# Designs tried in a protein design run: designed miniproteins, single chains, continued (2). Part 51

Each design is a single chain, and the fold is of that chain. pLDDT is the mean over its residues in the fold that is shown.

## One batch from the design tools (miniprotein)

Design m5743
Fold by ESMFold2-Fast:
Structure m5743 (fold): chain A 71 residues (1-71)
Amino acid sequence: KVEEIADLALRKAEELLDPVQTALVEISIGISLANNDSPEEIAENIKRVSERVATPEQAEAIRKALDEALA
């Protein structure tokens, strides 16, 4: 479900990332929703942003949470 993946991604960003990094994740979610991206596309876009801005450990935690939600 698109809303569940978007909410999970934002919640994980708020938990693990600083406010600026969280804002970048939120912007990415907004762009994906505007483009009518699938849950899988939203998750992939968030994983890419996390890899860019977060530590490897934080990015991996976000990736794992999104992958579990899509399984």
Scores: mean pLDDT 81

Design m5744
Fold by ESMFold2-Fast:
Structure m5744 (fold): chain A 67 residues (1-67)
Amino acid sequence: IAAALRARMRRLGRRTLSAGEVARLLADRYGIPFTDAYQRIVALTGRRYLSFAAAVRAANAILARYL
């Protein structure tokens, strides 16, 4: 997940990703429902825009819950 998030940030030329962008990546790559991933990211971070480190932490926490 970290490599995919870094690649997305590099392509966009940004240091942050929206919670929606992170949720979409989780949905597309791991089959996690977009709305569930989005709600969990917002609940975990309290933010709609995430630094790389925050995005990786949130994504890993969600993946650990799905197993």
Scores: mean pLDDT 75

Design m5745
Fold by ESMFold2-Fast:
Order: C-alpha cells, then structure tokens, then sequence
Structure m5745 (fold): chain A 69 residues (1-69)
C-alpha cells in the first residue's frame, strides 16, 4: 500500500526531528519511489531531494521500504 509507505516514511522523518511539512513531503517522495519499485537507497535519495536531512531521509527511506514489502 503506497499510502502506508508514505505514512510510515513521514512518521520516521518526524521521529528523526523533521518538521511536519518536510516529513510529509519526504514521506510522499519515498512512497512515490516505492510505487516505482525502488529500494531503500532510491527512497532515501527521493526523501533527500524533497528536503529532508541525511538522518531523516535515511529513516524515511528505511520505513517506506519496509512498508512496501
């Protein structure tokens, strides 16, 4: 479920200290990448491009990937 990947990614970003707006954008970017069949690294890069810090982006990518499996 792509909304599940976006939601888990957003929650991980919030837990890592991202703002609500940045967490939402990063989670959506990682979830969209999950729909394309990406991996943790591609989802992390998508979250980074959406404005998340390295730590928040990695947590977001990991949780979005976990939810996509």
Amino acid sequence: DLPRSSLRGSNAALDAGASTVDASRGGKAAGDEAQRGGDVDTMTRAARRAGLSPVSARRTGEEAYRASQ
Scores: mean pLDDT 82

Design m5746
Fold by ESMFold2-Fast:
Parts: structure tokens; sequence; C-alpha cells
Structure m5746 (fold): chain A 97 residues (1-97)
């Protein structure tokens, strides 16, 4: 479905309007609602890529760090944990740009 793309666009629109705290809050809510770690990763990756495409590396890094923290709480396997750690490292890398 288009539901993930619609959710991604809502975050992008808030960031284009300079509503950073609202974007982070909505992103956290959407990430926490996703029961599957696979769906949460898909949503996170699409949001981070879209925000990077706006030239907003600091905001993309903040989203990746927040998303990685939520993924760590959802992790039920070593593979899930490694994906969450990789997401946190991506966030740190973006904040250093």
Amino acid sequence: GTDIDEAVNKIVDLLKEGKIDEALSLFKEEMEKLSSIEQALEYLDKVVDAVKSLGKSEEAGKLALLGGKILLKKASSLDDTLKAIATVLQGIGLLLE
C-alpha cells in the first residue's frame, strides 16, 4: 500500500516547514505503532533517505538516532539488534557532516 509513503511525506512536509520537534514526535509515534521490525526499518530508511535528499543531514541524523533507539527496544534477536546498532551508527555519521 501507499501508507508508508504517505507517512514519510508527512515527516518531510513538517521538516520543509521547519517544524523539527513536531516531525520528531510524529516519527517516534509512527515507529512505535509499527509492530514489525521489518516495517519499522523500511519506514525509517525511507524517512532518513528523503530527509537527506533535502540536504538536512543533521535532522536525518537525529531521526536515525531516535529510530535506532526504538528498534533496540523492539529487537528480539541478535540480527534485529545489529540492524538497530547500524542505524545508530548511520545517525552519528550524518550528525558529523
Scores: mean pLDDT 85

Design m5747
Fold by ESMFold2-Fast:
Structure m5747 (fold): chain A 89 residues (1-89)
Amino acid sequence: MISDEEALAEARSAIETARGNLKKAQEAVEKGDIRTAAIYTTAAGVWLIAARYYASLIKDPEARAQLEAEIDSVRKEMREIGKKIDEAK
């Protein structure tokens, strides 16, 4: 079983990678490259699944709740980009 410290580090890394992919997806939408935007949005979704998994391993309820709130915020951003992709098709 991994420590809370290890789970926090992995969850944070996954959240940062998801955010990086969403930034690239947004840039692709702005350029009209809907195919590339969809690819980066999908990649962000995969990393959010990883972040959620690591957050679930955290025993400290406060630290877990903070990470879950951050993951939900990033998921909301992902849904907004997804709507822009759908509107551009």
Scores: mean pLDDT 86

Design m5748
Fold by ESMFold2-Fast:
Structure m5748 (fold): chain A 87 residues (1-87)
Amino acid sequence: MSPYQQIQVGIDGSGNVIDFSQNLQDNGDNQGAIITAQSTIRNLNNMRSDIQSYRDNGDISDDQGSSLTSQIDDQISRAQQIIDRAS
């Protein structure tokens, strides 16, 4: 798998975990929702560091990195909204 594809798979997986966090909140597990969303934000921030490393090494283009970073920003925003609602 290319570095771009590896990060994209990670982003897609994080989206599924955010959906799971929302399901926990919908079922009254506010603490589970917060913990899950916070863990997902940490993983997404780690992916941002990986994107920078791949850009520096020439393994992904600036356009690819910008696309991936935009997706990460959107997912962090969604996870943060769950934390805010569950708090």
Scores: mean pLDDT 90

Design m5749
Fold by ESMFold2-Fast:
Structure m5749 (fold): chain A 96 residues (1-96)
Amino acid sequence: EEVEKAKEYEEKGKEAEKKGDLKEAAKYYEEAGRYYEKAAKKEKDKEKRLELLEKAAEAYGKAGELYKKVGDMEKAKEAYIREGILRLEIAVERVF
């Protein structure tokens, strides 16, 4: 469910980006990140959970890049912080 929604938003983000609708693309990548993150929280398998966290981090990073490009610095900062937190969670999960 959450993974399916994440993939849908990721595809919408790619389509919006191709059309030059960068602000809309950023929003879609942000939603994709949220759904991948929700999926990871429900995932019991460590390796699959790490894959979902990685996809969430990538989506937030892309959203941050696009928000920065359209001048929405507050949204860009928020997205990059979320990416950083997820990458830290991945690093901790791999060690323990």
Scores: mean pLDDT 89

Design m5750
Fold by ESMFold2-Fast:
Structure m5750 (fold): chain A 84 residues (1-84)
Amino acid sequence: MIPRIVELINEAINAKSLEELAEKLKELRELLDEHPLTAADLQAIAAALPPEQRPAAARILAAAKLGLDVEQIRELRRLEEELR
């Protein structure tokens, strides 16, 4: 499962549209529901990613766990941009 989770995280980070991002988050959420991540799994995922991508990966995992749709992702991106 870890290699597939890393693949989906990379695909989500490199998504070209909000629709693509939402689709990847939905697939990732399904995997996370079937295979809950342990602390060791999170360490393995972090080790498989470049250090510069780890913050984005953490946000992707959080968004997937929350089950965000396209509209919610758009609103969160807007909120983040306005707050920073």
Scores: mean pLDDT 76

Design m5751
Fold by ESMFold2-Fast:
Structure m5751 (fold): chain A 67 residues (1-67)
Amino acid sequence: SPLQEQIRQLIFEEAGLTMEIMLLWMEKKIAEKDGDRVKAQEYQKRMDELLRQSQEITEQRQKLLQQ
């Protein structure tokens, strides 16, 4: 059904964002160990934006499941 296709697409998008967040988290930890506070803060800002996008996708999926 079209609904099942939309939900599957949202799950794939959420998985992709989760992987990107994990990679940024690792890069941030490396920057912190190197003492590069500026890069660590930049990685954190990128993670925060991706976390916001992930939350929006989660909310969209929840709305589709309730309707």
Scores: mean pLDDT 87

Design m5752
Fold by ESMFold2-Fast:
Structure m5752 (fold): chain A 90 residues (1-90)
Amino acid sequence: MTLEEVEKKALELLEKGIEIAEKLGEYELAAILEDAKEKIKKAAENGEYESLVEAAILVARKTAELAEKAGDKEAAEEARKVAEELEAAK
């Protein structure tokens, strides 16, 4: 998986996680995910592939947990699949 692909997947999962956190009223968690978004963009710009992959896996797992809590099984499954793909790219 390329750095660009990892960044794209991580940002898509962050947008999803933020949306779900806001829907659940977990605004503090939504703010933490927004901070993670800026850190992921910076890691990608600096070519820090390993750090980017690790951050993306954490984001994917957190998004899956949030989706399960919200009852969105499809979003949870998608986030888990991305986490597995990222772990396979190590």
Scores: mean pLDDT 80

Design m5753
Fold by ESMFold2-Fast:
Structure m5753 (fold): chain A 79 residues (1-79)
Amino acid sequence: SKEELRELLERAARRLFRQTGELSVAALARALGVPQRTVAAAARYAGSPLLTPGNPPPTDYVLSEEEREELARRLRAFE
């Protein structure tokens, strides 16, 4: 769900910030080993305030069901 994905993204972003001092789509994508477009599309889809404050990163990429499930799996493992 959007709610679950948003929570997973925000928890991962907060953990990344604690570990590195960085809070961005690019930094999270590097930490998870996924393309930036994947994290950007997920953040826009879920409406994550921590990853989309003000101007969300431009992306026309739409996540497939498989990509959303894989990202959620990686986000849970990152916690």
Scores: mean pLDDT 75

Design m5754
Fold by ESMFold2-Fast:
Structure m5754 (fold): chain A 77 residues (1-77)
Amino acid sequence: AQAELNEVLAAADAELAAIGDEYRENNVPDEEFKKRVLAVLRETLARLRALAARHGETPLMRAAIAQIERQIAALEA
């Protein structure tokens, strides 16, 4: 469970870093950048919810889910 949580979060961090590098280097429009970030966050949220459903919701999983939900809400505002 903890290893799977770490893998999901590490994958999300790597994808977000790659999107940030593309934004910086390739003059990606702000709307496209936001769309890509939202897609990664939504996919990560779905993966975290699936882990919580399978293994039971730990405090760390609950905190990670809540943080990503807040990030999505802020970007959609």
Scores: mean pLDDT 82

Design m5755
Fold by ESMFold2-Fast:
Structure m5755 (fold): chain A 100 residues (1-100)
Amino acid sequence: SADDIEKEAKEVIDKTSKKLAELQDKLSDALDNKDLETAKAVLEEMLKLIEETIKKLKELAEKSTDPELKEKLDQIVEYLEELKEILEEKFKKALEQVKK
């Protein structure tokens, strides 16, 4: 049912948000310690998590026959793609500061 797909989507989003928060803390610690190797590894893990979440939400949207739910899932995917770009830009700026 549409309600089941929405519930699955919420569970995926909640799990991803919690893991991203954990990884964000690890990224901050690595950057504070100027540990660029760890910072890069953590960022790569964050980006992979976002990509896997986008893929899963797109699969859930395809399974749904509810146009409104599909539109909501597409909006969340757009948000995650924007978050990915912001994280990549912030990381590039942080790396430039440490290399100077």
Scores: mean pLDDT 82

Design m5756
Fold by ESMFold2-Fast:
Structure m5756 (fold): chain A 58 residues (1-58)
Amino acid sequence: SAMEELIDLVLATLAQDVRRGRISLEEARAAAEKFAETLSPEDRALLFRRLDEVLAAL
């Protein structure tokens, strides 16, 4: 879905910024939390599950 694609794009961008030293893990999580405020509860749950997977792979 378009929302799942957007979530994946946002998380990929945050992960890249962490890998490049542009932001910390804490800043990436905070940015994801702000994005989650605009999402449905179901999409929010998907975002946080994928966030944990992405950050664990760093």
Scores: mean pLDDT 86

Design m5757
Fold by ESMFold2-Fast:
Structure m5757 (fold): chain A 81 residues (1-81)
Amino acid sequence: DKEIEELRKKAEDYENQMKEAVSKAEQYRTRAEQLEADPSATPEEIGKARGEAGFYERQASELRNQYEELKKKIDELEKKK
């Protein structure tokens, strides 16, 4: 039970980090779209915003994989008891 509790706590940490990364990716993606609609925006500004969105999107994907692995492990441990 304590082992499952520790894994749940770790999964919550990954879930929270994933949500933050997803939120940041969406913010930078929205900014890139706004810059693309702005005729005064430079390709460098648009590229930077897209780059930051891509960075957080990749981070969110990695965190989601870790979160899902822990969730599966927790579920399996709970079902075996």
Scores: mean pLDDT 83

Design m5758
Fold by ESMFold2-Fast:
Structure m5758 (fold): chain A 75 residues (1-75)
Amino acid sequence: MDIIEQLEEAQKQSPESAVQTLIEAAGKADELLPPEEAARLFQAVLDAVSTIQKDPSKTPEVLKEVAELVREILA
C-alpha cells in the first residue's frame, strides 16, 4: 500500500491510530526518499502529531496536509 493511501485511510481512524500511521509513514519515507525530502516530511509529521495531541478534532485536517506534502514530494 502506498504512503498516500495509508494517510488517507488514517483520516477514518482514531487520533491515536492516526498518530501511529503518521509515525510509520515518516519511517518509510526516511528509507525511500532523499535525505532533504525525508527531513521535510519528518518535520511535517512532528507538527501534525503535535497538533493532534493538542486538538484531536483536527486529525482529518492535518492528515490531509501531510498527504498533500507527500504527493508534492513524489510528483
Scores: mean pLDDT 76

Design m5759
Fold by ESMFold2-Fast:
Structure m5759 (fold): chain A 68 residues (1-68)
Amino acid sequence: SAEALEEKLKNSSLEEKVLEGAKEYAKAAGGEVVGVEFSEDNKLTIKLKVKDPETGELKEEVIEVELK
């Protein structure tokens, strides 16, 4: 119980930092964050749409970050 709570608090803090970083990255790339998903492997999957500077088309990117 206490272990699960401590792990959730640590993961929540890391999630907030990663999500803020992803939002800033997407903003800088002229795009947006489309989705954020936690996996059972302690991975945070961030889905982005950013503009390709060569074609001007929206391109989907996926960033995976491992959480401890």
Scores: mean pLDDT 68

Design m5760
Fold by ESMFold2-Fast:
Structure m5760 (fold): chain A 71 residues (1-71)
Amino acid sequence: DAAARADRLFAEGLRKAQQAVTAEKEGNWDEAARLYEEARRLVKEGARHLGQPDPETPELDRRAAEAKAKA
């Protein structure tokens, strides 16, 4: 169902965000930017499956932009 699909997408998004933090700590800015952008997309896709408005992801957006600037 849509809720189960959304739960899986949110879980994957969280996993990608955690991987991005690790890459960022290692100075792998290109990888961090990619992973933050993936996390953002997964979270937004999950919200769409629930018929919810697009969630604000300011922290993910900011961290992705910062990592991209440092890459």
Scores: mean pLDDT 82

Design m5761
Fold by ESMFold2-Fast:
Parts: sequence; C-alpha cells; structure tokens
Structure m5761 (fold): chain A 92 residues (1-92)
Amino acid sequence: MEEAVLERLEEIAAELERLAAAHPELVTEEERAAFARGRELLRRRPLREVLMEEEGLSEEEAERAIREGEPALDRMLAIMEERRRAAAEAAE
C-alpha cells in the first residue's frame, strides 16, 4: 500500500514536470527545478515526512493519509490538476 501511495506522489511530481516542459510560458525555470527536486525527495524520505514537509500535513494527518491511502492521494492529484488548469485558463 505505501509503495502504491509513493508511486502516486511520484506521478504527481512527474505530471507537473511534464506540464512545465510542455508549457514553459506557464512556469519559471525555478518552478521546473522545484518539481524535479520534489521527485527526488519522494525517493529518499519516508512518505510520512514528505507529506508533512511538502504538503504541510501534521504527523497524524500524514499517517492517516497513508493508512486511508488512495482516496486522499486521488484528491490531492485532482487539486493539483485543478490548480494547473485554472492557472492555464487565467493565462489565456
């Protein structure tokens, strides 16, 4: 279960990186570097620490998200995609 959760977070980071590469006008070089760095952090830190530091969750919230699994991650992915879409629409 944790492996699937970690894989989902890596997918989110990769998606943001792909969007930054495909649409450089929507993101800065610094933001692209931040996406790549986020992906590296997901590989090295326990998932709990990543959720606490990157998403601002408390230790209890991060542990709960891991245990409740995919629904919480799917929501996070949806929020990220919604924000990306809103940013793209605002730029147009």
Scores: mean pLDDT 60

Design m5762
Fold by ESMFold2-Fast:
Structure m5762 (fold): chain A 85 residues (1-85)
Amino acid sequence: MRLIRLPEELRKFLGLERETVTEEELIEAFRRTVRSLRLLDPADPSIADLSGTPLGEILGADRVDLRDRAAILRLVFRAGAEYAP
C-alpha cells in the first residue's frame, strides 16, 4: 500500500499526527474535518463548501463532493501532497 506524505500546514489542519498516511486515512480525516468545521452545504450534505475558509485557501478550491474520493485526492496532491517512497 502506498503512503501519502502531507505538507505540514495541511497535516496539522486535518489533525493528523503522522507525516505519512494511507489514502483511506486521508479521506477519512478530510471528511471528519469538513464535518467538524460544519462546512457541509445545507442543500446537499454530500458537498463541502470551502469558500472563504482556511481549508479552501490551502487546497485552492471552493467546493468538493465528499463522495468523490478521486476529487479529494486531486485537491490534496495539488496542495503539495506526494506519494512516499
Scores: mean pLDDT 82

Design m5763
Fold by ESMFold2-Fast:
Structure m5763 (fold): chain A 75 residues (1-75)
Amino acid sequence: MSLEEFAERFRAGAEALLSSLSLEEARELVEQLRAAEPTETITVLSAEVTDESVTVTLELTLDGESRVVTVTAPI
């Protein structure tokens, strides 16, 4: 799997998950993401929630290559 395939699958899965959350669940997730330590594969760059949407920006790393992905889902 290439970094591009990994990033697209991750983005699609994250969008589906985020769009299934209530506003309060999205707020809780955003607080958890902001407090999360970087992993080998995923670094959270920003996480924001409004009363209309949730937006998360992540850096994904695979085989020494990195890509920034932004996921936005309505609430």
Scores: mean pLDDT 78

Design m5764
Fold by ESMFold2-Fast:
Structure m5764 (fold): chain A 81 residues (1-81)
Amino acid sequence: SLSQQSQDYLRLSQRYLDLGIQTGDPSYYQQSIYYGQIGVNYSIVSGDTSSQNQGNLIITIGQMGLDGVSQQQIQDILNSQ
């Protein structure tokens, strides 16, 4: 289903985000954003607002990583959720 595809892409996006935070490698943040955008698109089509919100949060944090926000600052943001 479109909802299942959204969840699968958002899980992949989250795993790349976690790798970006662990390594500081911007390529993982780029992959997180890429798969997050796919997951958000499927969530919009399926009407899954929760998955859309989750995906947009992942994309935002991935973008912060690409913009040079430190791994520690990103972790602090995640811990404040």
Scores: mean pLDDT 88

Design m5765
Fold by ESMFold2-Fast:
Structure m5765 (fold): chain A 78 residues (1-78)
Amino acid sequence: TEAEKYLKEAEELLDRAEELASTDPQKARELMREAVLKLGKAQVLAIKAGPESYQEMQKRQAELYKRYQALVKRLEEG
């Protein structure tokens, strides 16, 4: 689904941001901003698709958002 495509895009953006966090924190922050926008789009589309689709993707979305929060903390701590 389109929601699954946005989740995959968010995951790929977070993977790149995590890789760049120590060497290029500015680029990492840009990728993180893009990732959170993709996560938001995935959530809206999953909700519109109905409870069945939403529940299947909610766990994956939560895992990606947890990674996002961990990376925010990493970048803030230096």
Scores: mean pLDDT 80

Design m5766
Fold by ESMFold2-Fast:
Structure m5766 (fold): chain A 85 residues (1-85)
Amino acid sequence: PLIRLSDEEMYEAARLLVEVVLERVPADSPAAKLAREVERLIEEGAPVEEVRRKVRELLDTLNKEDPEVAREAFGRMMEYAERVL
């Protein structure tokens, strides 16, 4: 589903993921650092493939640190993707 999003829709899905992560995990956690990196990539207008790769890395890290928050964050991204597709 995420691969079928437009570049703009992927940026919005990534912003949603960043918001959830920064609200739920400690600011100094590896997941929070990756979320800020995703935010920076979006701000710099990085290619959508780089954003997708970093989002996957963030979700993998989040799943190791807090599987419950990872499921919630992924669920919100999927809800967004389903709504716009």
Scores: mean pLDDT 80

Design m5767
Fold by ESMFold2-Fast:
Structure m5767 (fold): chain A 89 residues (1-89)
Amino acid sequence: EELDRLIAEAERLIERKDYKGALNVLQKAINLAYEEMKKDPQRALEHVERLIELLDKLIEISDEETRMQAFDLKAVAEKLKEEIKKKLS
């Protein structure tokens, strides 16, 4: 619910070319995905995959500074994805 709202907000900010705003929302969403992993790891996996997709989009289309920050945040999201996969095994 909250994660779905943050993902939608990040998509909207990207459409508006507010890449810094999108990055801030995606950071908050990743923090919530860590908590969701404890309750529903399968749903957390679905959300993290969506977050990685949005970070990939930011890496492709944003300015240089935001691109570097998005790349770093993607590394955090990929690590979270691996942790979630271990819980599902």
Scores: mean pLDDT 86

Design m5768
Fold by ESMFold2-Fast:
Structure m5768 (fold): chain A 91 residues (1-91)
Amino acid sequence: MPVVRVAVAAPPGHPRLEELVAAAREAVLAAGARPEVTAVEDDSLTEPGVGFAVETPEGGRGTAHLRGEPSLEELRAAVEAALAQAEADAA
């Protein structure tokens, strides 16, 4: 089972931060991976963002980044893209 590192960052006090964390975690689980989620409030940001990073045992790497308030479908597509990139990079 691959591990996907999830970074959710938002401006301090953003009302959707917890929802984005939950949605990103759900997207990773739906892809059959284990989420490692970090959430941070960053005062240098003007909008939220979600980053995904994958590394395979073979050293393949995949990443995806979404800005703003992505939908669950956009989050799922990003996770699937990062996993596919890591698998291809490992081959």
Scores: mean pLDDT 81

Design m5769
Fold by ESMFold2-Fast:
Structure m5769 (fold): chain A 100 residues (1-100)
Amino acid sequence: SDEKELLKGIKESLEDLLKRLQSLPENPTPEQRERAVEDIEILIDLIEKVKSYTKDEKVKELLDKVIEKLKKAKEAIKNGDLKKAIELIQEAIDEVEKAI
């Protein structure tokens, strides 16, 4: 289904983000943290755009949950908790996987 392909694309984008965060050193520099925050913000904007094109209310609710986890991951990175950010993105991937 079109919705399934859309969710697969979002999952792939989340997995790419996860790989980028996992490639960061244990104590990333302020510049590396700022770039990671920007990567998350770009993905939030893309998911919100996708949400605007779908009419499926269950998909919209799922995307809202993903956006909330990404916003929390962004706050975790700002607070120096890279491990928590990685956990939150993994939770978002798992939530999308359940819907595919």
Scores: mean pLDDT 89

Design m5770
Fold by ESMFold2-Fast:
Parts: sequence; structure tokens; C-alpha cells
Structure m5770 (fold): chain A 69 residues (1-69)
Amino acid sequence: LSEDEQLLIKTFQEMAEIMNKETDEIEALEEAIKKLQELLEKSTDPKLKEFLEQRIKGLQARLELLRQQ
């Protein structure tokens, strides 16, 4: 596995742990978004950046929907 793939796997595992631990979905989503943004800033692979941007957009859309309720 490449270093980028290993970081992606680790980040997703950390996000899963955050989502399982937090009872507040808004807080869990905010922490997950921060983790993905940090990974995006450190990534140099254009394909990985595209993938991360799509994931971040999905989580941000869900967060915005919840905040508007």
C-alpha cells in the first residue's frame, strides 16, 4: 500500500471511531470533516484529493442539513 492509501485507511478508521463514540451527530460530522480536510491539505496525489473533496462535500451537506433543522 502507498503512504497515501495507508493514511486514507487510518483516517477512515479514526472517523468511524468518532462516529461510534459521539452521540451528537453534528459534533461527530464536524470532527470527521476536520480529519479529512487535514488529510486533503497533506495529500499530493490529485486522484486522492478529488476523492477526499467529494467525501468532505458529502459530510458538509449532511452537516448543513442538520443545522437547518
Scores: mean pLDDT 75

Design m5771
Fold by ESMFold2-Fast:
Order: C-alpha cells, then structure tokens, then sequence
Structure m5771 (fold): chain A 81 residues (1-81)
C-alpha cells in the first residue's frame, strides 16, 4: 500500500541519516539493517552509498558486508512469502 511504502521510506531516510553520522561506530549488523531499509526504499540508496563511500577502507568493507547480508536476508524473506 502507499501508506506502507511511505512508512518504509521514512524509516529508510532516518536509518541512512543515522548511518551517515555513526559510520565509524556502526557494526556490520547495524549496517545490514540500514542497507535493508535502503534496498526496500531504493530512492534512499544514493545517500547510503555516499555515506559508505566517505569512510575508511575498513568502514567501506563493513558497509559492503552489511549490504550483502541485507540482500541475503531480503531474498530469504521473499522465498518464505
């Protein structure tokens, strides 16, 4: 529904903003949750990628792992639906 999509978009925007502010402290698991929301609301993905690209090599690695985990989790959820 439109209301459900809007709620996901708002959550994704908030999560990406949080990630941009806390990229150095974020765990792979926290990054995966942010990435999952960005994947569900693709209009927020450019902001997520910009935040990920601004970090160190270690932070970029964590963001990449988080995105991979998010993709895997979403595919598994889709298979169960």
Amino acid sequence: SAAEAEAIREQALAAVDWFAEHAEEATVEEMAEVAKLALLSPETMPRFLEAAAAGTEEQKGKAGEGLRKASEELLEEERKA
Scores: mean pLDDT 79

Design m5772
Fold by ESMFold2-Fast:
Structure m5772 (fold): chain A 81 residues (1-81)
Amino acid sequence: SMEREKVILITKLAIEMAGLEFDVAINPAVSQDLKDQVAAVNAQGKAIIKNSNDMSIQELINKLNDVIEKAQQLEAQIQAE
């Protein structure tokens, strides 16, 4: 169901955001630009979760997939530094 997909994606986003926050916290070599991008993506993710009841389930799923993809791209960039 879409409701189940919503819960799975919110959980996945929470894990990705926690991973990015952890990587930035433990690695002082991460560039300031990447730290700023992590902060921006985490703020976007938190805003999507906070406003999850103010949009259609399809819009929410689309926004969750988009921000998860951005978080995964940032993780790859951090691993490349």
Scores: mean pLDDT 86

Design m5773
Fold by ESMFold2-Fast:
Structure m5773 (fold): chain A 98 residues (1-98)
Amino acid sequence: IEEGEAAYKAGDFETAVKLYEEAIPQLSPEEAARAYLLLGDAYDEMGDFEKAVEAYSKAIELLPPDSVEAAFAGIKRALALMDLGKQDELVAEGERLR
């Protein structure tokens, strides 16, 4: 997970995604929740809002419902959903104009 965070901070989001995905199966649920949050952040930076929403949703499932971390994940997921909605509207408008 630390190597994934280093890749993310360096702007190498593709490597960060790969490292988080490889780490997750070997992590505790709490550590996996953190890894899913970071995975969502990396997908969001890459503009892959659909995968960002999926990752944030996985983090929420693994976190205690009343935790600050779950609330924070919920906010990030909501922002990614808004960006996904705008992306889908732009694609639909482009196809309509073709």
Scores: mean pLDDT 73

Design m5774
Fold by ESMFold2-Fast:
Structure m5774 (fold): chain A 83 residues (1-83)
Amino acid sequence: SMEERLKKVVKQLEKSVKTLEEEIKEGKIPLEKALRELRALKKSVDNLIARAEAYNASQEIIDELRKVKKRVEELIKEIEKKL
């Protein structure tokens, strides 16, 4: 179903954000590159929220996507303060 596909994508996005956050924390990625990847993730999440809302996905899925978006936005702000 669309819900099952969206839930799988949400988990994949959460894993990508966590991996990138760990790479930033461990100094394994240049901050400018991390910022580019986070901005790309934000665009992907924004597109998925728009699609989920258009398809009347469950509020649970939409809330999980918004939670991922908030974490990505927080990481962007943290990096921008260091640049």
Scores: mean pLDDT 86

Design m5775
Fold by ESMFold2-Fast:
Structure m5775 (fold): chain A 67 residues (1-67)
Amino acid sequence: TPSIAQLAQRVVNGQITRDQAIQQMMDQNRDRVPVISRAFRVPQSVASRFLRMIIDTDLDIQIRRQQ
């Protein structure tokens, strides 16, 4: 299972798109969605959106570190 740093490197190398990297991280962290939903008492759709924002931000930081 690739780390977010490894996915960032693959994006920088043109091997995958940013959206593909985000989707792979979302798939790896799918079990976190119900946890966030319960913790914040929000629908799973809102929790999923929040998780995507966190992943996108972390991926951005990792990509900038590679450039």
Scores: mean pLDDT 86

Design m5776
Fold by ESMFold2-Fast:
Structure m5776 (fold): chain A 90 residues (1-90)
Amino acid sequence: MISDDVPEEAKEDVRLVMELIKESKAKTLEELKEYLQANAHLIKHPVLKTHIEEISTWDDETFYAFLVSLAELAGDEEALKKLEEIKANE
């Protein structure tokens, strides 16, 4: 878990994850997990890559909280809205 300041390299990968969320056609958190894992090979930072590869083992609340924290770190309001829409479909 990233608990302090995000490393500079991880910030670029966080933005990439936000773009993947916004480009995703996922309507549920399960579909979003599958989409992100399918694109995990695009993530360069080892810590974030490990987290994305592990998300299939996470419950929906933990997964949602993780993505919301990344969107807040990125300042990406569009990604936050997309996550809220997906959560509302559950």
Scores: mean pLDDT 76

Design m5777
Fold by ESMFold2-Fast:
Structure m5777 (fold): chain A 109 residues (1-109)
Amino acid sequence: MEELLQEAERKVQRLMQALQQNPERTEGSVAVLSINPKEKTVDATLMSREVADAVAAQELAAGGTLTRASPDVSVLVLPNGNILVFFAPTPEAIALGLELLRQALEELS
């Protein structure tokens, strides 16, 4: 669990550094953490709000469970145990997203 959280934090930090070099990419974008607890893999990517909404809708239709913690942060737990965290690329949304990820990983343990 701790290793997945640390990797998620590292991936998010790298994504934020890339956004600082291209501020125009931050506007209207959603950061997404994709976690596979069984394979112990973490990926962080940036997508438009429209694409993020479409991904969330498709995974919900496939039996995923969505928790909307704020307008800027949502967690989606897939039937296979994979976790998607959607958040605005702001320090406050990142902090909340990582806290919710920790809680989701504890519930799956």
Scores: mean pLDDT 78

